# Designed miniproteins, single chains, continued (4): the designs that were tried, part 10

Each design is a single chain, and the fold is of that chain. pLDDT is the mean over its residues in the fold that is shown.

## One batch from the design tools (miniprotein)

Design m12318
Fold by ESMFold2-Fast:
Structure m12318 (fold): chain A 88 residues (1-88)
Amino acid sequence: MTPEELEELIKRVREAMRELGISDEQAKAAYERHKDDVTAWLGLDEQGLPAVVFEARDDASALALDAATFFGLSLDVLEKELERLRKK
């Protein structure tokens, strides 16, 4: 994945947050509260397209994932990966 692809994904996530009225601060706060319940990382889907993957111990944890937590986890994963690619 290129830095440009990651920047585009981050932009789309932020646009979705804006449409739902979720601020960066709310997403970060939700992430800090729920990061121990769900692990998120950047992977690829069945079609080889970039995707943020969420792994929970059970379906109840995954089902409880609200929009702010979803966006907070997604931004954290994407921003960390962008920094890794830009360090080189």
Scores: mean pLDDT 68

Design m12319
Fold by ESMFold2-Fast:
Structure m12319 (fold): chain A 100 residues (1-100)
Amino acid sequence: MEEERRRRLEIASYTARGLLSLITYGIEIDREVASRGIGGVGRAGGAAWLVPELLEKARRAAELAVEMSKSGLEEGRRLAEEIERLGREAEEEARRRLEE
């Protein structure tokens, strides 16, 4: 149990780190595009509203990782799935904004 929980915590931490890196990457892209004067991105009428939502997903993923450290295997699996989902959503939204 403790060894399995430790391994799952490592997986959750890895997943959360990946999500946080993706969020940071998304913010960096938004800033880069805005700094080049490309309209719509990083502006009030563009992707500026996306940054707070990406940060909220990162915060939620961190909270889920902490909760997983206290959880059994079944609950831990559910939390890992939620973290993975948040990562996929963040990646998809970032890709969509780059295509605009």
Scores: mean pLDDT 61

Design m12320
Fold by ESMFold2-Fast:
Structure m12320 (fold): chain A 71 residues (1-71)
Amino acid sequence: DELKKASELLGVPQSVISRIRKKYGIRVIKVMVAAAEGRKAAGTYRKLSPEELFKMAEAIVKNYEIEKERE
């Protein structure tokens, strides 16, 4: 499901994605996958390091906190 898709799309082992899911939740993984698919469609896709993935997950969590009041 989302974990396998995220692992393949982001170019990291499922264990890394599983740790991000456990720490930040499946919603963050879904957003990361959607962002990667969007970048591929726009022709701007590039592979991210594990450090960049954790930074992206943190940024997504902060963005979700800001948008929590919207819905």
Scores: mean pLDDT 71

Design m12321
Fold by ESMFold2-Fast:
Structure m12321 (fold): chain A 80 residues (1-80)
Amino acid sequence: TLEEYKKQIEEYAKKALEEIKKVVESDLSEGQKAVRITSIYIRYIGEITDIILEAKDEELREYAKKVQKELLKKVKELLS
């Protein structure tokens, strides 16, 4: 259902943020952190995109766009 897709999108965004936060809090070099954070972000955005493409629903697309924007904002806040 649309509600199940929205929940999956939110869960992917939450997992992305949690994994990125762990990388930010680690003792890795700045270069290693940048590579890992980028890989995590791209992977989870890909998962969200697959849901949008499968559902073919405009409301879900707009919802995902909002979730992605909020995720990017939070990632930038963690890096500041």
Scores: mean pLDDT 86

Design m12322
Fold by ESMFold2-Fast:
Structure m12322 (fold): chain A 79 residues (1-79)
Amino acid sequence: SDSDIERTETGLRMTYGTPGSTTESVVSLLDSLADEAERQGNLPLANALRKTRDYVLRNPQTSVDEVIEILRENYRKEE
């Protein structure tokens, strides 16, 4: 749902805005959110979060706005 994406967006913006945050911090957040989505039965969101995590690992210089757009696109494709 849009509210799940908005929660993820808030978490990503907070993580990227935190001094000392690394690619590992972002990946850890995305993995935690994917596990939570899977536990709640939201498999489309879990899949989108995992694909977004894989993109961040390959593209560590990606901006937070671009990561959010990639997440939204991945989630749209899972619907």
Scores: mean pLDDT 82

Design m12323
Fold by ESMFold2-Fast:
Structure m12323 (fold): chain A 83 residues (1-83)
Amino acid sequence: SVLDQLRAGLRALIARLEARGEPAEVIELARRMLAAVEARDVEALVDAYVGMFKLYNPDASDEQIAEIRAKTSQELARALALS
C-alpha cells in the first residue's frame, strides 16, 4: 500500500540520516514525519516537512514557506486519502 511504502521510505531515510551523522534536529523531524504517517495526521506531517525545509533553507521567505505548506498539504491529503 501507499502507507507501507511511505513508512518503509521514512525508516530508510532515518537510517540514512543517522549513518551520515546529520544533526539531531533533522533526525527528530524525520521521526516526526514517520509518526505522522503512522497516525495519518496530514497537519503533523506537513508541520514536520516544513520544519525540515526551514532547516535546509534558513533564508526562505514567509511567502515561500506558505506556498510549500499549501502545496504539501494538498499532495499529502491526496496521498493519505483524507480529501
Scores: mean pLDDT 82

Design m12324
Fold by ESMFold2-Fast:
Structure m12324 (fold): chain A 92 residues (1-92)
Amino acid sequence: MKEALEKARKLVEETKEKIRELAEETAEKLKTLTDEQQKQQLIADFIRRASEIIIDTGLKIAELGVPDEEVKKYREELEQFVDEEVQKLKEL
């Protein structure tokens, strides 16, 4: 169990890095756009892609034998991280 939780934490941190990189790429593209609808669509695409990454990570954590309650907590942590990145993007 302890090793599974340590591997799960590593997956969460690796997933946050992937989401951060995706957010940085999205921010670069947002700075080149002047149309508000295109900006909204780009942020929506980021949210969709980040959600897919979170789902994939949740499945990998579950495969490690981590209890469902812990998988849910990690998913909520990643969803909150995405919300914080989305707020930063909306301020651009």
Scores: mean pLDDT 86

Design m12325
Fold by ESMFold2-Fast:
Structure m12325 (fold): chain A 87 residues (1-87)
Amino acid sequence: SDIKEILEEIYTIIEKHVKDKSLVMVIRMMINDIARLIEDKDYQGALAALQNLRDFINEYVASMMSEDVLKQINDLIQKIEELVRKL
C-alpha cells in the first residue's frame, strides 16, 4: 500500500541521519504500531500514533538533522494522515 511505502521511506531517512541506534529502534516500533492500527482499521488510533511519531521526532531527533530533512519527514507524515483520513 502507498501508506506502507511512505512509512518505510520515513524509516530510511531516520536510519540515514540518526546515529543513535536506540532512537532508531523506538521509531521502528512506532512505525510498526501505526501499520498495525491501519491493518486493524483503527484509523483514529493510527492518526493518534502518527501524531506521537511526529512529536517524538521533533522533540528527540530533530536536532540531529537539517531543517530540510526534518521538513521532508513532517511532509511525509502529513501525507499519511491525509491518506488515512480518506479510508
Scores: mean pLDDT 90

Design m12326
Fold by ESMFold2-Fast:
Structure m12326 (fold): chain A 87 residues (1-87)
Amino acid sequence: GKLEELFEKGKKLIDKLLELARKLMELAEEKGDKEALLRAIALLLEAIGLDLELEIAYERGDLEGLEEIIKRAEELVKEAEELIKEL
C-alpha cells in the first residue's frame, strides 16, 4: 500500500544521504575544508534523525509525515550532491 511504498522510498533516500554524507566527510578531510567537514557531520546527524522520524511516522500510519520526511531527505540529498560536486 501507499504507507509501505513511502516508507521504502524514505529508507532508500536516507540510506543514500548517509552514504553521501560519509563521502563528503572523507573528501572534506582530504582537502582540509573544515566548513565542508562540519556540514558533512551536520548532514550525517540530520540523516540519523530523519531515520528515527521515518520509523515513528510509519508506526503511526502518518502518510503526511512520511511525505514531509521524504521531501526533507530529497532536499538534503541534493545539497550533499552539490557540496561534493563543488569540493
Scores: mean pLDDT 90

Design m12327
Fold by ESMFold2-Fast:
Structure m12327 (fold): chain A 83 residues (1-83)
Amino acid sequence: PEEEAEAARNRAKELAEQMAKGDKSTAIKLRDELVKWAEEASPEAQRAMADAFREMAKKYPKYRIYLSAAAGHALEVARKKEA
């Protein structure tokens, strides 16, 4: 469980950095990957991802809208899975 959350945090940071350092087409592709991955993860992993995306949004403000949307989506899916 803790290992899954840590892996999710690391993956989220890696994807966010790829978005920030790539071109616009890369950012769009990775945004779609982030949303899909968030839906497949456990609630604990989704919360870890949301925290990582918000941290990376502060580091890369140009991509804040995409990263904040991904964080919000991960938290929403986590909430639904807890029902």
Scores: mean pLDDT 73

Design m12328
Fold by ESMFold2-Fast:
Structure m12328 (fold): chain A 90 residues (1-90)
Amino acid sequence: DELLKLAREAGRKIKLAQEGDEKASIEAVELLKKLAKLKPSDEAIEIMAKEGGVPKSSIKSALVMAEMESIKDEEERKKLREEALEELKK
């Protein structure tokens, strides 16, 4: 139930973002990051697509991109830290 409420809100923000609302665009990205961590059901994805006025494939792509953005930033930080530690050992 909470997942479906988040999906509806994300969909509404996606629609506003498509209409040029920059604040809604930022809010949509944050909601998509939260939803990606919760592993949304097909029903939640359908709700986001319907409310946002976009294909389900666009929602699935956006969820993957939101998850990868968070993971990639953390991985890049880890690699830089490991490289610095290896140089200090030599």
Scores: mean pLDDT 75

Design m12329
Fold by ESMFold2-Fast:
Structure m12329 (fold): chain A 87 residues (1-87)
Amino acid sequence: LSELEWKAYELTFPNLPKELQEIVAELLAYVDSQGKVEERSVETTPQLIEIAEKVLEKFPDLKRLAEAIREGNLTRVFGLLHAEFNS
């Protein structure tokens, strides 16, 4: 992630619902454990699918966010979070 994308994420994160903050924290912890926190995308894994399913269980309307998580598109994940929750 670029410094600008990371700053936008830091400004947006406190505005997320608590359940979504927990899911996003789980996503970041997983990506960091793979050594890929600086990457714009990561390979789809069963763990990413599970995290995406948690989003849909708690927030059925956030289908685009769940799809971005499932695809491992980190840039799109943080862009969608900023667009939805920093308006």
Scores: mean pLDDT 74

Design m12330
Fold by ESMFold2-Fast:
Order: C-alpha cells, then structure tokens, then sequence
Structure m12330 (fold): chain A 56 residues (1-56)
C-alpha cells in the first residue's frame, strides 16, 4: 500500500538522522537501505556524515 511506502521512507529518514547523530552504525544504515532496494557502501555513508557534520 502507499501508506507502507510512506512509512518505509519515514523509517529510513529517521535512521539517517540517527546515523548522523552517531546513534547507529554505518553497517546498520547500509542494511536498511539495502532492504529498501538502495545499494550504498559504508564509505559513502561515512563520507556523507562527515560532510554534514563539517558544514552544519
């Protein structure tokens, strides 16, 4: 359902915010993205977090 898609998007956004705050591991976020059909590497996620922390 469309509601399930929206919930999945909200969950991924919450996990991304938790990752930026250092509350979850890069491996946990990578797994969540893979379960949503998005392929990312731990290095890409760590580079993104570093950029956000340096700019904000």
Amino acid sequence: SLAAVRQRQADLKALLEAFINGEISPAALKKAFEEAGVMVTVSQLEAYRRKVREEG
Scores: mean pLDDT 80

Design m12331
Fold by ESMFold2-Fast:
Structure m12331 (fold): chain A 83 residues (1-83)
Amino acid sequence: MQKEVAQLVQEAISLAEEMIKLGKELNSKKLIDEANKALQDLQSFLADAPNRGQPLEVIYQALKDLSQEIIKKLKEVKKEVLE
């Protein structure tokens, strides 16, 4: 469980970093802005999670869901800009 969540978070970060690089190369503000939003959402969740008093299992499930949603959204945005 913890290893799978860490892998999804890393995939989301790597995809966002790739989109920032592509956005700079293509001069696409949309790619850069969407990638920066994704990174900010992940960082905000990680900063807030210790303060929620929720069971660790609930926090990991929420982080997994957030990471999957970010990956899906970023892939969609990348496809829209590159087509």
Scores: mean pLDDT 81

Design m12332
Fold by ESMFold2-Fast:
Structure m12332 (fold): chain A 129 residues (1-129)
Amino acid sequence: NKELLERLKEALENNDHKEMNELAKELGLTPDQVLVFNASLTTGLSLSDEELKRALQEILGLSEEEAEELLRRVGRENVLVIIAFAKETKDKELAYRLIEIALENPDLTPQQVAKEYARLVAEKEEELS
């Protein structure tokens, strides 16, 4: 949802902790994860496709072919979100599950990818309990 991205940018510009908490709740993320999500979209938009493919290879151990296919099928914004959460979680299995979901559902918005990440984290924590 484009309105959620706009609200996220405005909340950060205004240091609006209340709006950040509401966005975290709506996305199913922690406030810190919302900051990671926003940083990936605002700073990562300056990265080239070659830099994104390199990041996928270095962070997730994807082959050049796998990184190219992911970028082609799910788009730059979704790849940026996946990279950001892969760095945040440091759990490669969660990152790979998120990639699988994104590849099966290439029409997902970046906000929907973030919600899927939150769901996977919650499920993993329940399995460890």
Scores: mean pLDDT 74

Design m12333
Fold by ESMFold2-Fast:
Structure m12333 (fold): chain A 66 residues (1-66)
Amino acid sequence: SEVQEKLRELVEEANERLDAKEAELSKITDPAERQQRMADFAKELSAEMKEKVEEIRKEAEERAEK
């Protein structure tokens, strides 16, 4: 449950930031530039979230194994 709650929180934060970024980038007339900036942002955000998720999971598993 704790892991599930933390994961939901991270997903919600990421979705909110992606939505805000997409709205900002919608002002860019060049679709290639808009997609590139969105992809770069999403890639960085996903990498950070993946590391956080893995750390949370490892800690939970280590405690469960004991």
Scores: mean pLDDT 78

Design m12334
Fold by ESMFold2-Fast:
Structure m12334 (fold): chain A 61 residues (1-61)
Amino acid sequence: SAADRQAVLDEVARWYREGLDAIDAEKAANPDWTDEQYNAAVSALHKEVAARAAERLAQLA
């Protein structure tokens, strides 16, 4: 249903926020992190969140 789909999207948004907060905390704790390493971590998070979202939405079929 549309409500079930929205619930999954809300969950995905939470995963992204939690993942980004964790990456930001790692960067703050690691002064040797470069902007390139940070961008790579954020890009990896985007791919993982997209994959998890696709899997969760597929489970609704």
Scores: mean pLDDT 84

Design m12335
Fold by ESMFold2-Fast:
Structure m12335 (fold): chain A 97 residues (1-97)
Amino acid sequence: MVKYKITIVVEETGTPEENKERLEAFIRGMETIVKQLQAKGAKATMKVSELDPSDRSVTVEIEVETTEEQAKYVLEIADGLSLLSTVKELKVEKIEE
């Protein structure tokens, strides 16, 4: 079993209403990924920064504890997300117990 903390910062550059819809869509996408990981037996949790209509950025923190093979898939997802222009920062930290 291995444990990772992934921190993602997303920033949108539209109107407040447009930014809210896009950030909420991103959050729902991340929640879907977390639920898929949980369905495969991973311990996964997600924490989201406070979001209101004036916000143009959101921070999503995901903690995943899973098998070494499943962790490769998680890291591949993180790498893919880091290539998105709206993702301003992505940190992957291995947690030692």
Scores: mean pLDDT 78

Design m12336
Fold by ESMFold2-Fast:
Structure m12336 (fold): chain A 70 residues (1-70)
Amino acid sequence: MKEEALRIADEVATKVLVLTSDKLSPREITELHEELRRKALEMAEQGVPVDEIRRELEAWARKKIAEIEK
């Protein structure tokens, strides 16, 4: 489960980075990726299902990007 959560975080980060690579600095991209990994591990430790982890991470990442862009 923990390894699956990290895989999901990596997938979400890749998808998010592809969408925003020209708007975010390399530092911001790295920080966002690390935050996604940390959040995924926290949710996995709490026993949150993998599908819910994915939905929460995608929603959180989109919200953060919207905050940076606006």
Scores: mean pLDDT 77

Design m12337
Fold by ESMFold2-Fast:
Structure m12337 (fold): chain A 73 residues (1-73)
Amino acid sequence: MSSEEEAEKLLNEMIRALKAGDVDKAVEIYKELQKKYPGFKVEPEDREALLKYLVDVFGVPRENAEAFLEKLE
């Protein structure tokens, strides 16, 4: 549905912000995703799993992904 497509757009914006080193912007987008779309598949299961997912699947620099996760805690 279009609301799920909007959630995917926000996820892509978050990933782009992380790749650019805009960690604060990425945190803001992630919190909006959790607030507006709680059923969307961006729930952090484990810090290690989420870090690996961001780095290996999305190609986020590890330093940026780690800073992002620190701010989410």
Scores: mean pLDDT 73

Design m12338
Fold by ESMFold2-Fast:
Structure m12338 (fold): chain A 88 residues (1-88)
Amino acid sequence: MSVEELLAQLPEEARPLARELLDPSLPDSDRMRALFELVTRFPEVADLAVELALRNPALSPAAAEAILLFVSRERYEELRALAERHMA
């Protein structure tokens, strides 16, 4: 799915955090804070938020690797493969 399609699947209240996560003009610290807030406030969409982040080139490769820690066990293998493709 595209980044726009993933954004549309998030709750309305989560969308500002997702847009902040995707904003290339923000420093990595602000983007990582937005991801942390998104995952902790909306744990039901944590896997979706991680997939969104991994499809966005605005995050550094190191940050993309780190966010796999927030993924559920069931989605880990799939999203890890996506992260590896993003970093290759």
Scores: mean pLDDT 70

Design m12339
Fold by ESMFold2-Fast:
Structure m12339 (fold): chain A 78 residues (1-78)
Amino acid sequence: STSEFYDERGDMHVTTETTENKVITTTHHKKTGEVIRTTLDKTTKKLTYVDENTGWESTDEKELLDRVQERRAAVAAA
């Protein structure tokens, strides 16, 4: 199944697609231009994060959160 969400500020567009083996959540951060795809593998329980624009990848949620904060700070400083 697929669901779609926009945050209250319109800064993010979130799409979630559920398949037999995976849950794929795509978040478009409009202020930074980042498109972060989060894939949960239902078999291995592994989470993978990919920025589709830059090719940045991580399996660590803290690295994702730190990246999002750093990118938001950079946009706010500009």
Scores: mean pLDDT 73

Design m12340
Fold by ESMFold2-Fast:
Structure m12340 (fold): chain A 103 residues (1-103)
Amino acid sequence: SMKVEEILREMVRILREHEELILEEIEKYAKSGEPSKEAQELAKRLLELLQEPARNTPELSVEERGLLAAAIVLASQALVEKKVEELDEPMKEIVELVKELLE
C-alpha cells in the first residue's frame, strides 16, 4: 500500500497536470448544492490525515493547498453519494487515492 506522503505527491501531480479540468468540475458540483454532512465529515478526516504531510511540503502553494482541499471535498461527496462514475478521469484518480488513504 502507498504511504500517506506518496498519496499526497500523486494527488498534487494530478492536480498540477489537470488543474483547469479539476477546477471546472469543482465549480460544477458547487453549483449543485452543498455536500452532505457525511461527505463533510469524511473530507475532514481525509484532510486531517494529509495535514502533517502537507506542512512538510513547503513547495505546495496556498492556491494548491486550496485546490487540494476542494478536490478532497468533491471526492468525499462523490464517494458518499455513489456518484464517482459521473466524475472526469482526473477526479476518478483522486478518488482511488482517497480510497487508499481510508485502507
Scores: mean pLDDT 84

Design m12341
Fold by ESMFold2-Fast:
Structure m12341 (fold): chain A 71 residues (1-71)
Amino acid sequence: MDEKFDELSKKLQNTKDKKEIEKLLKEAGKLMYERIKEEGREKMPDEEVKKLIEEIIEAIKEQILELRKEE
């Protein structure tokens, strides 16, 4: 799982297309959610996990898009 996340991170660093960035971020968010569920973190509600991942992904997306604008 870490390897897939690292692969997505590398793709994000090399991608300038907004649509591709959005696709990669969605894949990363799904991978993070699946990993947390597989680790059996039962003490954290699924809804809270999804909210945190969504907020993280949105923040990263904004940062990447802003950096791409300044290139």
Scores: mean pLDDT 69

Design m12342
Fold by ESMFold2-Fast:
Structure m12342 (fold): chain A 94 residues (1-94)
Amino acid sequence: LPSPEDIEAETYIALAEIHIVLGKKSLELARKEKDPEKQKQLLEDAIRSYRTAIELARKAIELATTPQVRADAESVLNDAERGLKEAEEELKKL
């Protein structure tokens, strides 16, 4: 049964997922953008969103008391870290 800490962890997971969606949208827009200055701004927005998602996912891992909630938080952390690496590599090409 979920503890109060697991419920709090699930809230952080949900917030992290929202920031991953925002990061993905900014990265998609950056890939379609032809203006290097605007592309850079969109990549910086993506990086910010993914970094926020990483922080939220790490808080969820700290709070998680069940293996399932911990695994969910770690999965979200991995997705956010992957997105961050993609956005950082795209920014290096500018």
Scores: mean pLDDT 90

Design m12343
Fold by ESMFold2-Fast:
Structure m12343 (fold): chain A 71 residues (1-71)
Amino acid sequence: MSRIDELQEEISRLLQELGKRLSREEVLEITREGQKLAEELRKQGKSDLEVAEAGLEFLRKKLEEVKRKEG
């Protein structure tokens, strides 16, 4: 697999984990925020790889915030 495929697989796992903890509406809002981030990075001339890496870090932060609120 390419590096970008590995990043997309990890992103999918994080989204599934968020979906177990949050409502559909909350997951959609997180997805919209991630989409805005991706659009901004693409406007800055970032590669698909850089966009995927930023998206992964964004979702990791969101999952940690959710876990913190559950504790």
Scores: mean pLDDT 81

Design m12344
Fold by ESMFold2-Fast:
Formats: structure tokens, C-alpha cells, sequence
Structure m12344 (fold): chain A 75 residues (1-75)
């Protein structure tokens, strides 16, 4: 459920380690990959984030949701 995913991400947004763990479980990715992707997005390195997503087979819709979450944390 798309809304459930967004709700869970919002709930853990203040705890980066919990967010990484939840996203890793939800999308079936290693925590190390999610951590690397989130770090690239926090630095504003969207090209690197896209490269990681392509390398690991992460859907563009998932990458876009992570971008929005990271941007909202900064605002």
C-alpha cells in the first residue's frame, strides 16, 4: 500500500537508522545500499543516487519518494 509506505517513512523521518532499516525491509534491499543512497540524496548528488538506483535495480518511483523525504528533512 503506497499510503502505508509514506506514513511509515514520515514516522521514522527523525531517526535515520530506523528509516534505513524500514526502507531496506520494505524494498528488499541491503541496509548498506539504502544508507549509501540516502547519503547521496542528502548531499544533493542526484546523479550518484540515480547510478546507485540503476546498479541495485531500485525503481525510479522509490528513488523519487526518497528524494522528497530527504528534501523535506532539510526544510
Amino acid sequence: DREAVELVLAAVNGDEEAEVRVLAELYGLPESVVRELMEALKKGDYEKAREIAEREGIPETVLRKLEIRVENEKK
Scores: mean pLDDT 72

Design m12345
Fold by ESMFold2-Fast:
Structure m12345 (fold): chain A 84 residues (1-84)
Amino acid sequence: MLEEVRERLRAFALEEARRGRVGLASASGGKWAENSGNAADVAERALRARGVEAAARSEEIDTGATALVLATPDGSVQESVNFN
């Protein structure tokens, strides 16, 4: 379940990175959706304010967890997952 979500987020972030921009993907459920449902969108806005090209996708999930994946065109990937 959560592993399928993580693979989906990685696929999006890596595809955007291959297109030459920072890829951001997040998924959040339960209390995490209330506090961090737009984590990727918030990060995209911050990067664009600094002149960095970025693309974001966010989704809601039914489980009490949050996941964020960030990929850059230079091949760097960062991933975080939190549970309640």
Scores: mean pLDDT 76

Design m12346
Fold by ESMFold2-Fast:
Structure m12346 (fold): chain A 75 residues (1-75)
Amino acid sequence: SELEKKVEEAKKKGDLRKAVDYYMQLAFEYLQKGDYEKALKYIDEAIELSRKINDQAALKVAETLKKYVEEKLKK
């Protein structure tokens, strides 16, 4: 995926905030496809990275989306 390459490039450049944005874009892509397991994988990556860079706004968005996806998996 082009987005997966963009994540890797952003991480190599130290642009971790941009890497979070690309992980969230990947999560939304898989949500649109109904692939909740892959969506959760990328949401978890975004959560971990947001914590590392102390981006509380990004963390809140990613955690909110995670709760939404987990509810879909339980139903």
Scores: mean pLDDT 85

Design m12347
Fold by ESMFold2-Fast:
Order: sequence, then C-alpha cells, then structure tokens
Structure m12347 (fold): chain A 62 residues (1-62)
Amino acid sequence: GPPPTPEQIREDAIRYVADQLIKIGDLIDAALNKRWDEFRKLAEELGLTEEQIEALKKWVEK
C-alpha cells in the first residue's frame, strides 16, 4: 500500500506518546500503592530490565 502520510505519522506519534504517559502513570500508581507484581509487569512492558526494575523498587521502598 502507499506509505503513511505526514498526518498519519503525526497521529500515530501522538497516540504512542499518550499511551506511554498512561503507562508511566500506572507504573507510579502501582509503586505508590506497593502493588509490586503490577509494577514489575508494567515496567517490563515499558522495556525495563530486571536489574532496572529491582533498582527502582529499592529506590521507591527507601
């Protein structure tokens, strides 16, 4: 098919950024409520490594 238009690229970028911001908000909420299983799952979906997840958990528990 034809390549995406500049408008379609812009809309996709806006949706991507909005989705990432929602996920970050959910990650913060999970951490503040000590929902560590959900926190780990959300962090993995954001592409964080196991070492990064454990470091963030330790930082939040401080």
Scores: mean pLDDT 78

Design m12348
Fold by ESMFold2-Fast:
Structure m12348 (fold): chain A 104 residues (1-104)
Amino acid sequence: DLVKNNSYPGFEKIVQGKFDMMDSIASRMPKKMNKSQKRTMIGIVEYDMGGDVKKIIDRFLKAGDPTGARIIQVHSKNHTPQKVTQDQMNIIESKADDKEKRWF
């Protein structure tokens, strides 16, 4: 919703505030979100951000959910594995357990 209000003064700052709030919420969630929780988060991200979700991938990585970051990456029209930075991939690989790595 905030992303759709391009006429607002300070729009960029408002969008950043929403990401900071989502980071705060994500940090309180289980590190291994279930499929239903991840689907809900994807829906929120797609509704607000469209296909450009690189910043949201970073937020999931910062929240300690590399599997959530991977799911956002796969479902984003603008993000394939090849478009994720090497640093983001290194974080995903280093933090994912064997079960989560099977999901990549």
Scores: mean pLDDT 51

Design m12349
Fold by ESMFold2-Fast:
Structure m12349 (fold): chain A 68 residues (1-68)
Amino acid sequence: STAEAIRAEAERRGDGRISLARAREIITRATGASEREVADALMARDPDGDGYVSVEEALAVYEELAAR
């Protein structure tokens, strides 16, 4: 599942976080939303600009876009 893919990427890193690039790829494929829409939603959850979000933040973006 998409949620399992997001969790697996964070587990691979070992810090509970996923890169914006990987989260964008996974969520775009799962939801059919545009890459720009997914990127904008993920960047809104990365206010420090470090290029990473938590599993919970990535899942929240996925759930919001999948509900549309």
Scores: mean pLDDT 79

Design m12350
Fold by ESMFold2-Fast:
Parts: structure tokens; sequence; C-alpha cells
Structure m12350 (fold): chain A 90 residues (1-90)
């Protein structure tokens, strides 16, 4: 589904930015539950889940801002190398 694809893409983007897999996946679970609560019209549940998702996102932002810059740089270089290899195969 479009919702599952969007949540999965955001989780992958968070991990790529340096978030731990645990926190990124927890965010994904909360985002899916929030979407279901909104679909059901359960505004009280939606508010609760939105607060929990915001707290996890805050933890991810703090983790990413304090992430090892060298490790992020290495992952960026690996991505560039993979792109160059794909171009060379053309």
Amino acid sequence: SALEEAVAARVEAMIAAGASEELARRYGELARELAKALEAGDLEKAKELAKKAAEVEKEIMLEVHNADEEELEKKMEEAIKAEEAAIEAL
C-alpha cells in the first residue's frame, strides 16, 4: 500500500541519515498505527500516537546530530562509488 511504502521509505531515510535501526523501526510502527487511528476516526488514539511518534523522531534527530561524521562520510562515499560503477556498466 502507498502508506506502507511511504513509511518504509521514511524509515530507510532515517537509517541512512544515521538513526539506529531500532528507533527508525519504532517510528515506522507508530506512524502506521497513527495512520490507522486517523482512518478509524479515533482522534484520542491518534493524539497519543502522534505524541509518541514525535518523541521517537526527537530521539532520532538527537542521535543523527551526534552521529559519527566519519561514518556518515564513508556511507556517502560508498553510495557515490556504487553510482559510478552503475554508470561505468552503461
Scores: mean pLDDT 71

Design m12351
Fold by ESMFold2-Fast:
Structure m12351 (fold): chain A 91 residues (1-91)
Amino acid sequence: AEDEAVELLRIATMRELGYSEEEIEKMLAGEDPEGEEEFRKKVDELSDKKDYDFWLRVLERALEEARKRGNEEVVKLLEKLIERIEEEKKK
């Protein structure tokens, strides 16, 4: 459940950043270490910036995919993460 949630979140983040499906597949397969490093840097910059609107869009994309796959444990985990980000945004 957690590993699947992490994978869906990574994929959703890559899609929200405008990566192609081919680029995403290469990074997930470990075939693009330079692309993975650039992706990590972008994620770190967004986390430092506290771009909650970006992260809420990512979580919503991941949640839609989890619902489509029928993984209830992942759905509940992502819903809880959305609640936490919305709480942080209120501050």
Scores: mean pLDDT 81

Design m12352
Fold by ESMFold2-Fast:
Structure m12352 (fold): chain A 85 residues (1-85)
Amino acid sequence: MEETERLIREAAELLEVPPELVRKTVEALLKGAAHPVGRAKLREWLAAEPDPRRRALLERILEGDELAAAELVLEAAREELAALE
């Protein structure tokens, strides 16, 4: 949990949002991995993902790794910011 909390705080600081919002996103990813429909969508995303680092994170999320979910949210936040530039 300590490392997951750190990643959540880093993402929140980067986006200038409350940590609770980032935590809800991480929780949504883990709930998705636990549901049959969400799990199927994550597997489709994994199959189509060109970035090997993101593929590794998606595989870990499918296994219920909360640290991987937090890392994926941080990566997605950085890419979203880059896309807006």
Scores: mean pLDDT 78

